Designed miniproteins, single chains, continued (4). Designs and how they scored, part 16

Each design is a single chain, and the fold is of that chain. pLDDT is the mean over its residues in the fold that is shown.

## One batch from the design tools (miniprotein)

Design m12551
Fold by ESMFold2-Fast:
Structure m12551 (fold): chain A 90 residues (1-90)
Amino acid sequence: AEENLKKGREYLKQGKYDEAIKYFEEALKTDDPDLQAEAYINLAIAYSEKGEFDKAREYALKALQLATTRELGIKAVAASLIVVGDELDA
C-alpha cells in the first residue's frame, strides 16, 4: 500500500493521471484505514486534475469518513477538494 501510494504520486507529478489512479486503487487493497484514507485523497486529487470533479468529491468524502482525528491533514485536503470541486454553485 505505501509503495503503491509513492508510485501513484510519481505518476501524478508526471501528469500521468490514469497510471496514478491504478496505483492508488492498488493501495486501497490494504486493511489499514489510514492508508485507505490517503489512497482516497490521492484518487480525489487525480480525478480533480483530470477535470472529473464529481468523482473527486466522491473520493474526498470517502477519505473524510475513514480519517481519524490524528489524520487532520487528510481531512483538511479532503474538505478543500470538496469546495474546489463545486464549480457550479446554484
Scores: mean pLDDT 73

Design m12552
Fold by ESMFold2-Fast:
Formats: structure tokens, C-alpha cells, sequence
Structure m12552 (fold): chain A 116 residues (1-116)
């Protein structure tokens, strides 16, 4: 229906906004750690520990903060799905995967992941 389509579009846009704000926060923390004299690797590992996510996910969020392309968003989805398949995903990464799927417009799959 027109109402369902409008709600789906609004949910996707809200997810994109939330993901942008999250990615920006991760990048701002990373940049502060670099300014404090930490190496790139040390800064990534510290952000990963603080947010409860894997270093590779931190790197992808930093890339997304710089370039909000669907290509980077798809790479983030694939990395998170890999972590889930390996039984390594953290609760924060499960929430992030739900948000990424919603941002991509896959609201049904986002709902399934968020219910876990």
C-alpha cells in the first residue's frame, strides 16, 4: 500500500541518518586518538574495544563516514554477515547489522536480525 511504502521509505531514511551519525562518531573518536599520538592501528583497536565491535568493522565505519556510498554500505553488510556466520558477532554488531540492512532497504531482514 501507499502507507506501507511511505513507512518503509521513512524507516530506511531514519536508518541511514542513524548510521551516518554513528559512523561520524567512530571517525571523530579515531581522529582524536591519532591527535593524542596513537598509531592508526592502536587507534582502531581502542575504538573497537570502546564500541564492542571488531577492528575491521571500525575501518568500514570510518570509510562510510568519509563516503556514504552504497558500495561501502554493502561491504559493511558483508563483513557483519561474515561475523554472524562465524558466531563471532557482538551484540553491538548484531544491532549494527540490523541498522545497515534497514539503510539498504532490506527492512524484513533487518527485523529478523534485530529480533535475535
Amino acid sequence: SAAEAALAAATQEAARTALRDLARGVKERYERLLEEGKSEEEAIEEVAKEWGIHPEVVRLLIEYAEDESEEILERLRRELEKLVAEGRATPAELALLSLVLAALGDLEEAGRVGAL
Scores: mean pLDDT 87

Design m12553
Fold by ESMFold2-Fast:
Structure m12553 (fold): chain A 90 residues (1-90)
Amino acid sequence: MEALSEEERKEKIKKILEETSLLMGYLAALSDKETAEEIEARFERMLEEALKKGLVDEEDVEEARKYFEEGYQLALENKATKYKELLEKA
């Protein structure tokens, strides 16, 4: 009754984790400090659960944290660029 093999399931979860990590980092950077800390806490709990259930490896967790940081940096870069454009237009 399981639609996917264990290998296929792990691969899809890894891709979803990568995209979700980027998005969560991006949202954290755009949020206020309290909301950002909540996003970070939820992200870490998600990684711990995925690792505990054997859905991802420790290396995948390290990569996910790196994607979170990349998403965070991308949001800050985009925010800075947008404000710079607005200042030039004003």
Scores: mean pLDDT 76

Design m12554
Fold by ESMFold2-Fast:
Structure m12554 (fold): chain A 88 residues (1-88)
Amino acid sequence: ASAIAGIVLILVGAVIIALNLPALLIVLLGLQPASKASQNYLQGIASITLPLVQRLFPNASAWLIQLLSVGLFVLLGVALVLLGLAVL
């Protein structure tokens, strides 16, 4: 595989991690997001994973849905970085 493909995957994964780590920290610490933009972001990612989380955990709280959603995106970012390193 080309070095360019590996570098692009690492950069995309790093950006996803950087965007989602602060959100993960906010959810884990039980802090309320300080801005409407942060609240909208957490709601947006939760809505994407909501059907999956509800199937696995029918009685899941809003907090747990947000935690699993943010965690899933952080894991996706880590997977992309590892894939990029393997391709590099």
Scores: mean pLDDT 71

Design m12555
Fold by ESMFold2-Fast:
Structure m12555 (fold): chain A 61 residues (1-61)
Amino acid sequence: GPGERVLEGARLALEQGSAATAAASLAEAKHLLTMPVSEEEREAAIEGLRLAQEALARAGR
């Protein structure tokens, strides 16, 4: 689902050091958290948000 796709994108951003991919995943995670989604999608979006923020911080060094 959309939360899992965001989580996958955030993991890829961390692996590759891609600020662009991290920024895209961060934006999508924030958007999903404003939507009525299942608990599983919400948990994936929260984890994706966390990983995307970490990826952005690491890519900026």
Scores: mean pLDDT 81

Design m12556
Fold by ESMFold2-Fast:
Structure m12556 (fold): chain A 100 residues (1-100)
Amino acid sequence: MIEKEREEIEKKVKEYLEKGDEVKAAQIEAAGELRIMSLEMAELGAELTRLLLSDPEKAFEWMKKNKLSKEMVRLAIATALSEGLVSEEEAERAMKILEE
């Protein structure tokens, strides 16, 4: 998903640069970078959701090792839900485990 989105953004940026529209190219690149960051957060949230549901202890160890706060993980799960990478039921269950 992320690699394909990056390729789409790079292709559009190149197309506008070839047309001489440097301002539009810069706008697409900036918006694209924010979109990629959102997708990376969503993928992290999906993986953490699955890990919390399958092995909560391993999830908490991984969070500690990577210095992720519960707030950051909640944001990642919410982003995964908004992108359709996890179901509402999975997200709700993972969030309940995270609060404990």
Scores: mean pLDDT 82

Design m12557
Fold by ESMFold2-Fast:
Structure m12557 (fold): chain A 65 residues (1-65)
Amino acid sequence: GAEEAKKAAEEAAKAAKAGDGEAASRYMQLWTRLAIEGGAAGEAAEAGSKAGKAAVDSGINPRYS
């Protein structure tokens, strides 16, 4: 559900901050799958937005630059 998708995105941010790009990539893929399997409800979209903010607050740049 949305909470699981949010947690996956937060784990991706933590992995990226630790320098584990493979784990970060896998968690982002898991987040995408959970959002789709959760029926793409508005809550899943909101959870993704909030998780993205949490990643930025953790010092993670979602782009290479």
Scores: mean pLDDT 63

Design m12558
Fold by ESMFold2-Fast:
Structure m12558 (fold): chain A 70 residues (1-70)
Amino acid sequence: MEEVKELIRKAIDALNEGKYDEAAKLFQEAAEKSTDPDIRKALNKMAEAAKQGDRDIALLGAATVLASLE
């Protein structure tokens, strides 16, 4: 769980730096390490949003997933 949260935070940092491909990779890695199917599906959707350059959608989704992991 903590490793998944750390990867999501790194993905958010990458999005803020305009590194969308890196953010997408970090979201995919977080999805692979998550045991919750709903969280995995959400993280894969965030990876796709990041690849499309939809920063706001990716950030909102990442914040929602982090809240779900609290």
Scores: mean pLDDT 82

Design m12559
Fold by ESMFold2-Fast:
Structure m12559 (fold): chain A 62 residues (1-62)
Amino acid sequence: MGEEAVREAVEVLRKMAEEAEKAGDFETAKRYRELARYLEENKDDEITQALAAMIVSASKVA
């Protein structure tokens, strides 16, 4: 179940990276892409799944 949160969070982070890059904020874009890669590489990690769920929740509130 947390694996779905990881997939959703990766999509959110990739979208945020693209928006940051279009806005000229290449440092923020790089950070989002690095975080997305980390989540993909550690998708079976319980802590990574919890972090992903938090990212998804934050993306819906702000």
Scores: mean pLDDT 79

Design m12560
Fold by ESMFold2-Fast:
Structure m12560 (fold): chain A 68 residues (1-68)
Amino acid sequence: SKEEAFERLLEELEADPRLEVKRVGEDTLEATNTGSVTHLIGTTLRIIGDYPQFEVKVEGDTITLTLK
């Protein structure tokens, strides 16, 4: 379900010590990368592949994830 996908993504992002994760809305997460640019790229690509339920937007070091 959408709710299960949201909870799984939140848990995975919060488990990464190089990401600062914030719930900014009911359907929206922000993950700010504190690691390398390679980590930002790798994280973004994994999310796009594993969580097709989310619209993904990257601005600077911040990944914004919104349920469709």
Scores: mean pLDDT 86

Design m12561
Fold by ESMFold2-Fast:
Structure m12561 (fold): chain A 79 residues (1-79)
Amino acid sequence: MSNERRARELVRRAREALRQGDYEEAARLADEAARLSPDGSPIRIEALAIRANAHRGLGDDDKARTDIDRMRQQDTVYS
């Protein structure tokens, strides 16, 4: 399994965990997916978005803000 394929699978699982309200599992899966994803890739942006939402669900506003900032840095129009 390539890192990209693994990242995509982890994002799918993270999204399901987020949907079920399992914020700890969603954050863990999204963190792994982000680490396996190339900078600027759509899958990395998605993983960071899920991780930010999960951190917000856990009440960790500082980590959620960090993830939002990282998403902005991964945007195709980033300068």
Scores: mean pLDDT 77

Design m12562
Fold by ESMFold2-Fast:
Structure m12562 (fold): chain A 71 residues (1-71)
Amino acid sequence: SLDEKAKEKASPLTKKVMDVIEKAYKEGKPITLEEIAKEAGVSVSTVRKALKEYQKLLEEIFKEEVDKKAA
C-alpha cells in the first residue's frame, strides 16, 4: 500500500511515530499528539514534523504511481 511504501522511505523517528498511530487505530483507541509523543519517546513537535514528512512521502509515491498509469 501507499502507507507501507511511505514508511519504508521515512526516517526511523517518523516510522516509530506512524507505528504508534497505526497500533492505536487498530485497537480502536483514541490517541492524542501528546500520547503519541510519550509512547514514541519524542517531543510533540517531533510528532508534528514526522506527520508532515509522512504526508510528503505519500504525495511523492502517489504521484509516481499516477505517472506510471498515465503512460
Scores: mean pLDDT 73

Design m12563
Fold by ESMFold2-Fast:
Structure m12563 (fold): chain A 69 residues (1-69)
Amino acid sequence: EAEEKARELLEKAREAAKNGDFDTAVQYATEAASLTTDPARRQHIAAAVNALLKGDYEKAIKHLEEAIA
């Protein structure tokens, strides 16, 4: 299932971000975005990636959590 795989990748992205591995978090989040067909999930992933690239890690983790839901 594409959505199940996307959620799994987002959980890995969240874990990587919490561990300070922000490049790995961006990689997993980007892969999840390519698999999901849910526009709300995709919007939260985009917001999370943008926050990671800007160094706003708290905002990034929040958006990853929203994308997982």
Scores: mean pLDDT 85

Design m12564
Fold by ESMFold2-Fast:
Structure m12564 (fold): chain A 59 residues (1-59)
Amino acid sequence: SLNDLVNEYIATQLRKIGLEFDLEKAKQQGNQDMVKQLEKELKELDKKIEELKKQLDKL
């Protein structure tokens, strides 16, 4: 439903904010392996956000 799509979009955006915070911490600590893992997770979340946005824009 539209409401489910909106809620998933909001939840995914909030997850992205958390991962961006974790990424900045990993960068400050010089943990390059963690930086790479978090950048990969952020790319996957960005793909999900774009797909959710496309679904919302079609409605």
Scores: mean pLDDT 87

Design m12565
Fold by ESMFold2-Fast:
Structure m12565 (fold): chain A 80 residues (1-80)
Amino acid sequence: EELEKEIKENPNNADAYIKLGEKYLQSGDYEKAVEYFEKAIKIDPNNARAYRLLAEAYFKLGDYEKAVEYQKKADEIDKN
């Protein structure tokens, strides 16, 4: 998979982690989606999109408390 190769070559590329997380979110692998969105946030902690996608992944996992928390964080970033 080309996205995994891109991450291996550029491990500080938050956008590559977001794209890989989105791929897993679309395939229904919500646990991997969470993992990759968390990596993206670690690299770029002001990325509102990554927080929204993380919230969506947690919602799909049934962790509604975390989904709400990360959605609020995304909204706060977008507000600034």
Scores: mean pLDDT 81

Design m12566
Fold by ESMFold2-Fast:
Structure m12566 (fold): chain A 90 residues (1-90)
Amino acid sequence: SAEEIKKKILELLKEAEELIKKAEEAVEAGDLEKARELLEKIEELLEKIQELGSDIDTLPKEEQLEIKKKYFELIERYNEIYLKLRELEE
């Protein structure tokens, strides 16, 4: 059902956001090893959400926009962590 699809996507988005926060904290603490491990887990979660793209497209337009906005927010934060981590490793 659309409700089950939405719930699954929102759970994945929530998990990704929690890991992103932990990765941001790890970078700030200088724990580069932990930050790398967390980024790999985040990438896997974001990929799972992307794989559900056709399912997202079956949802009402309003819900699609909400999910896509959150997804792109998380992608932006992931990219910021990735770049900051790369600068610290150089």
Scores: mean pLDDT 86

Design m12567
Fold by ESMFold2-Fast:
Structure m12567 (fold): chain A 58 residues (1-58)
Amino acid sequence: SPEEALELLVEELVRARKEGRITPEQFDAWVERLRATARELGLPDEKIDEMVERVRAA
């Protein structure tokens, strides 16, 4: 499902940050990409905001 695909992206982003594989600049770019991908998949803005909050909370 679209939500499952985005959950995998969220977990990969969190893992990359935890392992120090991305810079703060790259992290910000990844968040924007996650948001764009969610919109492409047709998720409502409320769901997209929740996904972004999950990434930021990590």
Scores: mean pLDDT 78

Design m12568
Fold by ESMFold2-Fast:
Structure m12568 (fold): chain A 114 residues (1-114)
Amino acid sequence: SLKEEAIKEFKEAIELAKQAREVVLSDPRVDPATREQLVALLDGMIEEFKKAIKAVEEGNYDEAIKELEHGIRLAQAALDLARRDPRVSPETIELLEKAIEAMKKGIELVKKAK
């Protein structure tokens, strides 16, 4: 179902965000302030996506879309911060880009669900 496919995309986005978080935490080249900001943005994005999964499971698609849009804003802020700091690895950028794509696919599936 569209609902099950959307949940799958959100779970994929959460896993990609967790991987990006681990890469950032394990890289001693990343400035501590940048690391703290990236981790906070990634944690916020993961929480919004967990809320969105719950909202979709409960059939509350309008709430899910709002949470997903907030999650995308946090993800975009993380991507923009990562792109501005040359000490952040290309792997972190790739993982964030893939997470955002999974998020966008999930939102489209939620919008098509009845």
Scores: mean pLDDT 86

Design m12569
Fold by ESMFold2-Fast:
Structure m12569 (fold): chain A 61 residues (1-61)
Amino acid sequence: MKKAKVEVEGEPKVGSRARVTLEDGTEGIGVIIDVKGNKAKVRVLLPDGTIREVEGEVIPA
């Protein structure tokens, strides 16, 4: 299953701002809406104006 990369400054928690990189290289800015261990679900606004919910691994910014 393909996963996005979620870059967070500080502690990954619901409401935190994150930079998301999709597997195709598309980047967007979003807000974390769910956290489970080292994974986060983020609501992301993409450059094309699309809003998507994506799940990915949390990495330090």
Scores: mean pLDDT 75

Design m12570
Fold by ESMFold2-Fast:
Structure m12570 (fold): chain A 94 residues (1-94)
Amino acid sequence: SIEELVKKRLEGMKQIVDRAIELSTDPEVKKLLEEIKKRLDEAMTASPEDQIKLLEEVIKLAEEAIEKSTDPNVRKALETVKNIAKNIIELLKK
């Protein structure tokens, strides 16, 4: 189902974010990553319409974290998270 596919992708995004938190030494970037993780945790049990809203927030937070991050590995992880979030939103809107 779309719901099962979305759940798997959200779990994958959480793993990427957890790795980025471990790599990040900037307290401001780390705080943004933790906020992203919180929205992803909420999205795991949310309705499809609330999942879209939470993922739009994740994209915004990821863009802020990319702008502030100097670590290329953290920036790459955040770009991946943004792309997965956009793909999930497209699936949920169909």
Scores: mean pLDDT 88

Design m12571
Fold by ESMFold2-Fast:
Structure m12571 (fold): chain A 64 residues (1-64)
Amino acid sequence: ELDKLVDEALEKISTLKNPVLQELGRKAIERLVEDYRKGKISLEEFKKQLELLVETLEQTEKLI
């Protein structure tokens, strides 16, 4: 279910210590949800993009 995937991603983003990365992550998730709802991306592509987004933000925070 879309809502469960979004909730899990938001939970991971909320554990980030950098507030700029948290805000960037929330906005990016909102954009991905909109793209999926408008039929621009498939559910599989949505899952892949969401996982990549969370991983990228977690990796970025480790470097700062």
Scores: mean pLDDT 82

Design m12572
Fold by ESMFold2-Fast:
Structure m12572 (fold): chain A 57 residues (1-57)
Amino acid sequence: SAAEDAARALAAVRASTDGAAMGAALHELGKAVGREVRVDPSRITPEEAVALAEEVA
């Protein structure tokens, strides 16, 4: 389900250790919830990624 996919993607963002992994997880979260998520993986911090993911989810 979309809710399960979103929960897994949010957990992936929280577990990510680099910008590329965080960007990929945020993209999957956006797909799961049907919302636009735009990030620059070379510039996003872990704190920003988690905050954005929690806002989107």
Scores: mean pLDDT 75

Design m12573
Fold by ESMFold2-Fast:
Structure m12573 (fold): chain A 85 residues (1-85)
Amino acid sequence: SEAMKRAVELGAEVAMLQMELSLSENPSKEELEELLERAKELLEEAKKLKEENKDASPFTLENLEAVIEAAERLIKELEEEIKKL
């Protein structure tokens, strides 16, 4: 389904942002804020997709929930790193 494909794409994008953060030893505030904005956009899209597809397969909904949780964890990590600057 289109919802399943988009859920997979969103999950991959969150994973890529996590990788970018992990590879940055001393990220600037600007770099962290750019990652935070991207993470927040992915979270909002995943939440909207879940709301619009409540009748989707349990597998699709579980994948969307996993994406939401991963994005929320990344946002918290980015906000913590910004506070340290």
Scores: mean pLDDT 88

Design m12574
Fold by ESMFold2-Fast:
Structure m12574 (fold): chain A 85 residues (1-85)
Amino acid sequence: VKALFHTGLARHYLGEGRFDEAIKYAELALEIEKTARVYTTLGEVYAAQGRFDEAIKAYQEALELNPDNERAKANLAEVKAQMAS
């Protein structure tokens, strides 16, 4: 339950553009339980900051845990396309 709470806070702060808080709560969620959902959220925060190498790593971790995570697949493809310029 605590991991879901921290993941929810990370997504809330991502939506507010408060990226340092989003990362903090995503990392707290990972310490409780390493899930594809948390890694996908962390990747989305890094991508929003333009931190594409960290975003790619986070999405790859999400796909290691759940290869069928469509959000992580789509977001990984988008970040790689942005870097290919």
Scores: mean pLDDT 83

Design m12575
Fold by ESMFold2-Fast:
Structure m12575 (fold): chain A 64 residues (1-64)
Amino acid sequence: MHLKAHEAFARGDDEATRRAEGVPVAAVDALRRAAGRKLDEPERLALLRELGRLLGHGGDVALL
């Protein structure tokens, strides 16, 4: 799932990203806005890694 989520996020396909990661649209939308548009491959992968960490930590994240 994570690999396809990375591709979907890079593509700007928020729905596919939500399906791949199982995250709510609000979380994906917030990250897209924070990152801006047209992310580079390394920026995109780093952002998705952070998304995975934030979702995994849940209660310990104080960002979004």
Scores: mean pLDDT 53

Design m12576
Fold by ESMFold2-Fast:
Structure m12576 (fold): chain A 74 residues (1-74)
Amino acid sequence: MEKEIDEAMADMFVAIGKLLASQKDYEGAVEAYERAIEINPEYAEAWENLAEAYEKLGDTAKAAEYRAKAAELR
């Protein structure tokens, strides 16, 4: 059940990213969301969360790019 394993792993990394972001560790959150996207590049929520983390880090250009990516996946 390959797809279910990939979805579970991607969900886990998104959960880790959200936890790190709640602790203001936006660099750690970026790492976690990037891993989720490596596993499931169609995970719109991971792209959206990655954009928010980059915005918190001051990278508005990357934030805009990743928000656009998330919108394309809906």
Scores: mean pLDDT 81

Design m12577
Fold by ESMFold2-Fast:
Structure m12577 (fold): chain A 56 residues (1-56)
Amino acid sequence: SSALEQLRKDLELIERAIKELREEYKKDPDNLIVYSALAILEAGRDFIEELIKRKE
């Protein structure tokens, strides 16, 4: 697959992980590991979205 195709697949996986972690965070808002993971993944998602836009 091209680099752009791989980035789109990676973005899809990150978005799924964010959705699952948001549900976990709702169950236990004191879970700082889940909170930190969400913050990192959301920043990573935004970065990858910007890279994809620049390659369009």
Scores: mean pLDDT 84

Design m12578
Fold by ESMFold2-Fast:
Structure m12578 (fold): chain A 110 residues (1-110)
Amino acid sequence: AAEEALAKGKEALRAGNVEEAIKYFEEAIRLAKDPRLRAQALLYLGAAYYLAGEYEKAKEYFRRAYELAVDVDPALAGAAAHALADVLREMGEEEEAERVLAEAKARGIA
């Protein structure tokens, strides 16, 4: 169920159906018991909001993905940290972007 929702969300996102992708990623987060799968769904939800131009929501979901992924999937945590830094730069928050990447590097992630 959670894996299927994540897969459908990714398919919708590739097709440019951002609103449909958001619904599937939200369902994947709700159904996921595995923290890695939940972190992955949070990362994709952030990406969907970023494509929609909703940078505050993208920032929040990328941060949640990073926090969840640090202990379970360092590669996923690194992807989330870079995505968070990218959206922070789009928002003009360069200092916070550098802080996020420095924190990830201090943990051996990025």
Scores: mean pLDDT 89

Design m12579
Fold by ESMFold2-Fast:
Structure m12579 (fold): chain A 55 residues (1-55)
Amino acid sequence: MEKVREAALRLGLSEEKAEGIVEGVEKGASASGIARATGVSKATVSKILREAGLA
């Protein structure tokens, strides 16, 4: 999960949005589900997951 948070912060997201993405991944949510929950675009969420080695 550290890799997800680090990737999100590296892409310029706030700590709150980074934590929202981490929580979505922990719950097994899809990239579109995480995007909907956090307000981050699906493309950005997918990029974060790829950078973290989860996609």
Scores: mean pLDDT 80

Design m12581
Fold by ESMFold2-Fast:
Structure m12581 (fold): chain A 66 residues (1-66)
Amino acid sequence: KEEIEKEIEHTLEVAKKLEEEGHTEIARVLREGARKAREYLEKGDYEAARKALQEAEHKSVELVLK
Protein backbone atom coordinates (compact mmCIF):
# COMPACT_ATOMS: atom_id res chain seq x y z
CA LYS A 1 0.00 0.00 0.00
CA GLU A 2 2.64 2.55 1.06
CA GLU A 3 4.75 1.68 -1.99
CA ILE A 4 1.89 2.28 -4.43
CA GLU A 5 0.87 5.50 -2.64
CA LYS A 6 4.44 6.78 -2.97
CA GLU A 7 4.47 5.88 -6.67
CA ILE A 8 1.21 7.80 -7.21
CA GLU A 9 2.68 10.83 -5.43
CA HIS A 10 5.82 10.69 -7.57
CA THR A 11 3.77 10.39 -10.76
CA LEU A 12 1.73 13.47 -9.83
CA GLU A 13 4.91 15.43 -9.05
CA VAL A 14 6.37 14.53 -12.45
CA ALA A 15 3.10 15.49 -14.16
CA LYS A 16 3.11 18.90 -12.46
CA LYS A 17 6.65 19.63 -13.62
CA LEU A 18 5.86 18.53 -17.18
CA GLU A 19 2.75 20.74 -17.30
CA GLU A 20 4.79 23.72 -16.09
CA GLU A 21 7.24 23.06 -18.95
CA GLY A 22 4.43 23.00 -21.53
CA HIS A 23 4.07 19.23 -21.92
CA THR A 24 0.37 19.39 -21.15
CA GLU A 25 -0.70 16.20 -22.97
CA ILE A 26 1.92 14.04 -21.23
CA ALA A 27 1.00 15.58 -17.86
CA ARG A 28 -2.68 14.81 -18.52
CA VAL A 29 -1.92 11.14 -19.25
CA LEU A 30 0.12 10.80 -16.05
CA ARG A 31 -2.55 12.51 -13.93
CA GLU A 32 -5.27 10.27 -15.37
CA GLY A 33 -3.20 7.18 -14.57
CA ALA A 34 -2.56 8.39 -11.02
CA ARG A 35 -6.28 9.15 -10.57
CA LYS A 36 -7.26 5.64 -11.69
CA ALA A 37 -4.60 4.11 -9.44
CA ARG A 38 -5.98 6.00 -6.42
CA GLU A 39 -9.50 4.85 -7.30
CA TYR A 40 -8.33 1.23 -7.38
CA LEU A 41 -6.48 1.66 -4.07
CA GLU A 42 -9.70 2.93 -2.46
CA LYS A 43 -11.37 -0.28 -3.62
CA GLY A 44 -8.47 -2.40 -2.32
CA ASP A 45 -7.35 -3.54 -5.79
CA TYR A 46 -3.59 -3.11 -5.49
CA GLU A 47 -2.77 -4.99 -8.69
CA ALA A 48 -5.11 -2.84 -10.79
CA ALA A 49 -3.62 0.28 -9.19
CA ARG A 50 -0.09 -0.75 -10.19
CA LYS A 51 -1.25 -1.63 -13.71
CA ALA A 52 -2.89 1.79 -14.13
CA LEU A 53 0.40 3.50 -13.23
CA GLN A 54 2.38 1.27 -15.61
CA GLU A 55 -0.02 1.94 -18.50
CA ALA A 56 0.22 5.70 -17.93
CA GLU A 57 4.03 5.46 -17.90
CA HIS A 58 4.03 3.55 -21.21
CA LYS A 59 1.72 6.09 -22.85
CA SER A 60 3.82 9.01 -21.59
CA VAL A 61 6.98 7.47 -23.08
CA GLU A 62 5.23 7.06 -26.44
CA LEU A 63 4.24 10.74 -26.40
CA VAL A 64 7.82 11.81 -25.58
CA LEU A 65 9.19 9.76 -28.49
CA LYS A 66 6.71 11.32 -30.93
Scores: mean pLDDT 78

Design m12582
Fold by ESMFold2-Fast:
Structure m12582 (fold): chain A 68 residues (1-68)
Amino acid sequence: SELEELAEFVQNTPVSKLKEKLKLDDEQTEMLLRIQGRNGDPVELLRELLEKNPELKEKLLELRKELS
């Protein structure tokens, strides 16, 4: 699943790098820290983040492609 692959990418990428590359605000950064900290299901947490921030999905897909 694309969402599962993105959740794995977020789990394995430093939040500081994600914040810099995606120009995340503090709320978005806190959500990513929750995903990395495994404070819940990372796929469900990412799904909720992307539903609230639909533009972020395309940016994450492009960043994952660049870092692969």
Scores: mean pLDDT 80

Design m12583
Fold by ESMFold2-Fast:
Structure m12583 (fold): chain A 61 residues (1-61)
Amino acid sequence: MKEELKKEAAEKARELLEQGVPEEEVIRTVATEAYRKSGGDPAVAVAAANAAQKVIDEHKA
């Protein structure tokens, strides 16, 4: 479950970055979606935000 949501967050982050969405909006969007899909687990939201940050860092490199 957590690994699947992290993967979804990373994929969504890539799509949003390619569309020119700002980094802070990308992180907020994927964290919120992961929180919702996990039934309100903040640990999953944090994991999704971290996965999105990694994608952002790789996109900038």
Scores: mean pLDDT 79

Design m12584
Fold by ESMFold2-Fast:
Structure m12584 (fold): chain A 68 residues (1-68)
Amino acid sequence: MSPLEKVKKELEEIKKEFEKTKDIEKMVARLQELAKKVEEEISDPELLKKIEDLMLREYTLLTSKYAA
């Protein structure tokens, strides 16, 4: 499984957990852990940028309902 596919799968799991619990703090903590792992493991700047962009979009979508 590619790094991008692994991130997408983890994001899907985080999204499902958030939909069930509505726990923003837990969601943010899981997203931060995922971001840290990606930054530590991915040395390809183009792949890293694609993964970061995907994570940012998912974070924005998940938090948009709770933005002021």
Scores: mean pLDDT 74

Design m12585
Fold by ESMFold2-Fast:
Structure m12585 (fold): chain A 67 residues (1-67)
Amino acid sequence: APAFPGLDERPGIKNRPENLVEAGRLLGEAMHEPDPERARELLEKALELAPESEGFRRAAEAHLAEL
């Protein structure tokens, strides 16, 4: 695809792979966290790292609803 200056500034494109990996790791920790307050904090942090990831958002919202 042709590169456009500033396209990398879009949230979904700007997110570094390391941020997505860390978001997934935090989501996993939250799923296994017995403390609902701590699980909520981990889920919120994961969403901050991957704001454009619909998959993470849906998973986090589903888990928050079960807390």
Scores: mean pLDDT 65

Design m12586
Fold by ESMFold2-Fast:
Structure m12586 (fold): chain A 70 residues (1-70)
Amino acid sequence: MPQLPPEVVRLIMLAVGYNMQGKFEEALELAQEALALDPSSPEALVTRAVALAGLGKLDEARADFDQAEA
């Protein structure tokens, strides 16, 4: 099976970097862009969930974690 498109990987890597810096709003924007390109990416879902949790949106974060495990 082909790997994730390079554009999706780049967006996820940038979003992870912003999450590590505590820049959760920027991380959320990039994770949402990655999900627009690949809605089923578990890596993008987990990255968005971490950003949402950092922003205090725990219910939305939980939903993304649950979807990533499906």
Scores: mean pLDDT 81

Design m12587
Fold by ESMFold2-Fast:
Structure m12587 (fold): chain A 94 residues (1-94)
Amino acid sequence: MKELLKEALENLRKAAEYVKQAIEKFGTPEAEELRKKAIQYADKAASYLIKAGHPVAKKVAEALRLIGEGDKETFEKAYRLLQEAAKEVEKLLA
């Protein structure tokens, strides 16, 4: 369980970082590649959280849906959800 949560946290932090970069570069081809990476890491994080049985997986699933919509405002909402999920996982590891 604790190792699954550590893996989830690392992938959540990477997903959030890529979403942040996609927001900063919004409207460029680079933003699309960053969005794809954010989806990959968020999906990995969701998988680890599901295996760990933690309801935080629902926040990550909502973030994935928002990233998929592809708007700057949905990226900003996804970024907040990923940060909230990371904080919750970090508390579980403390």
Scores: mean pLDDT 86

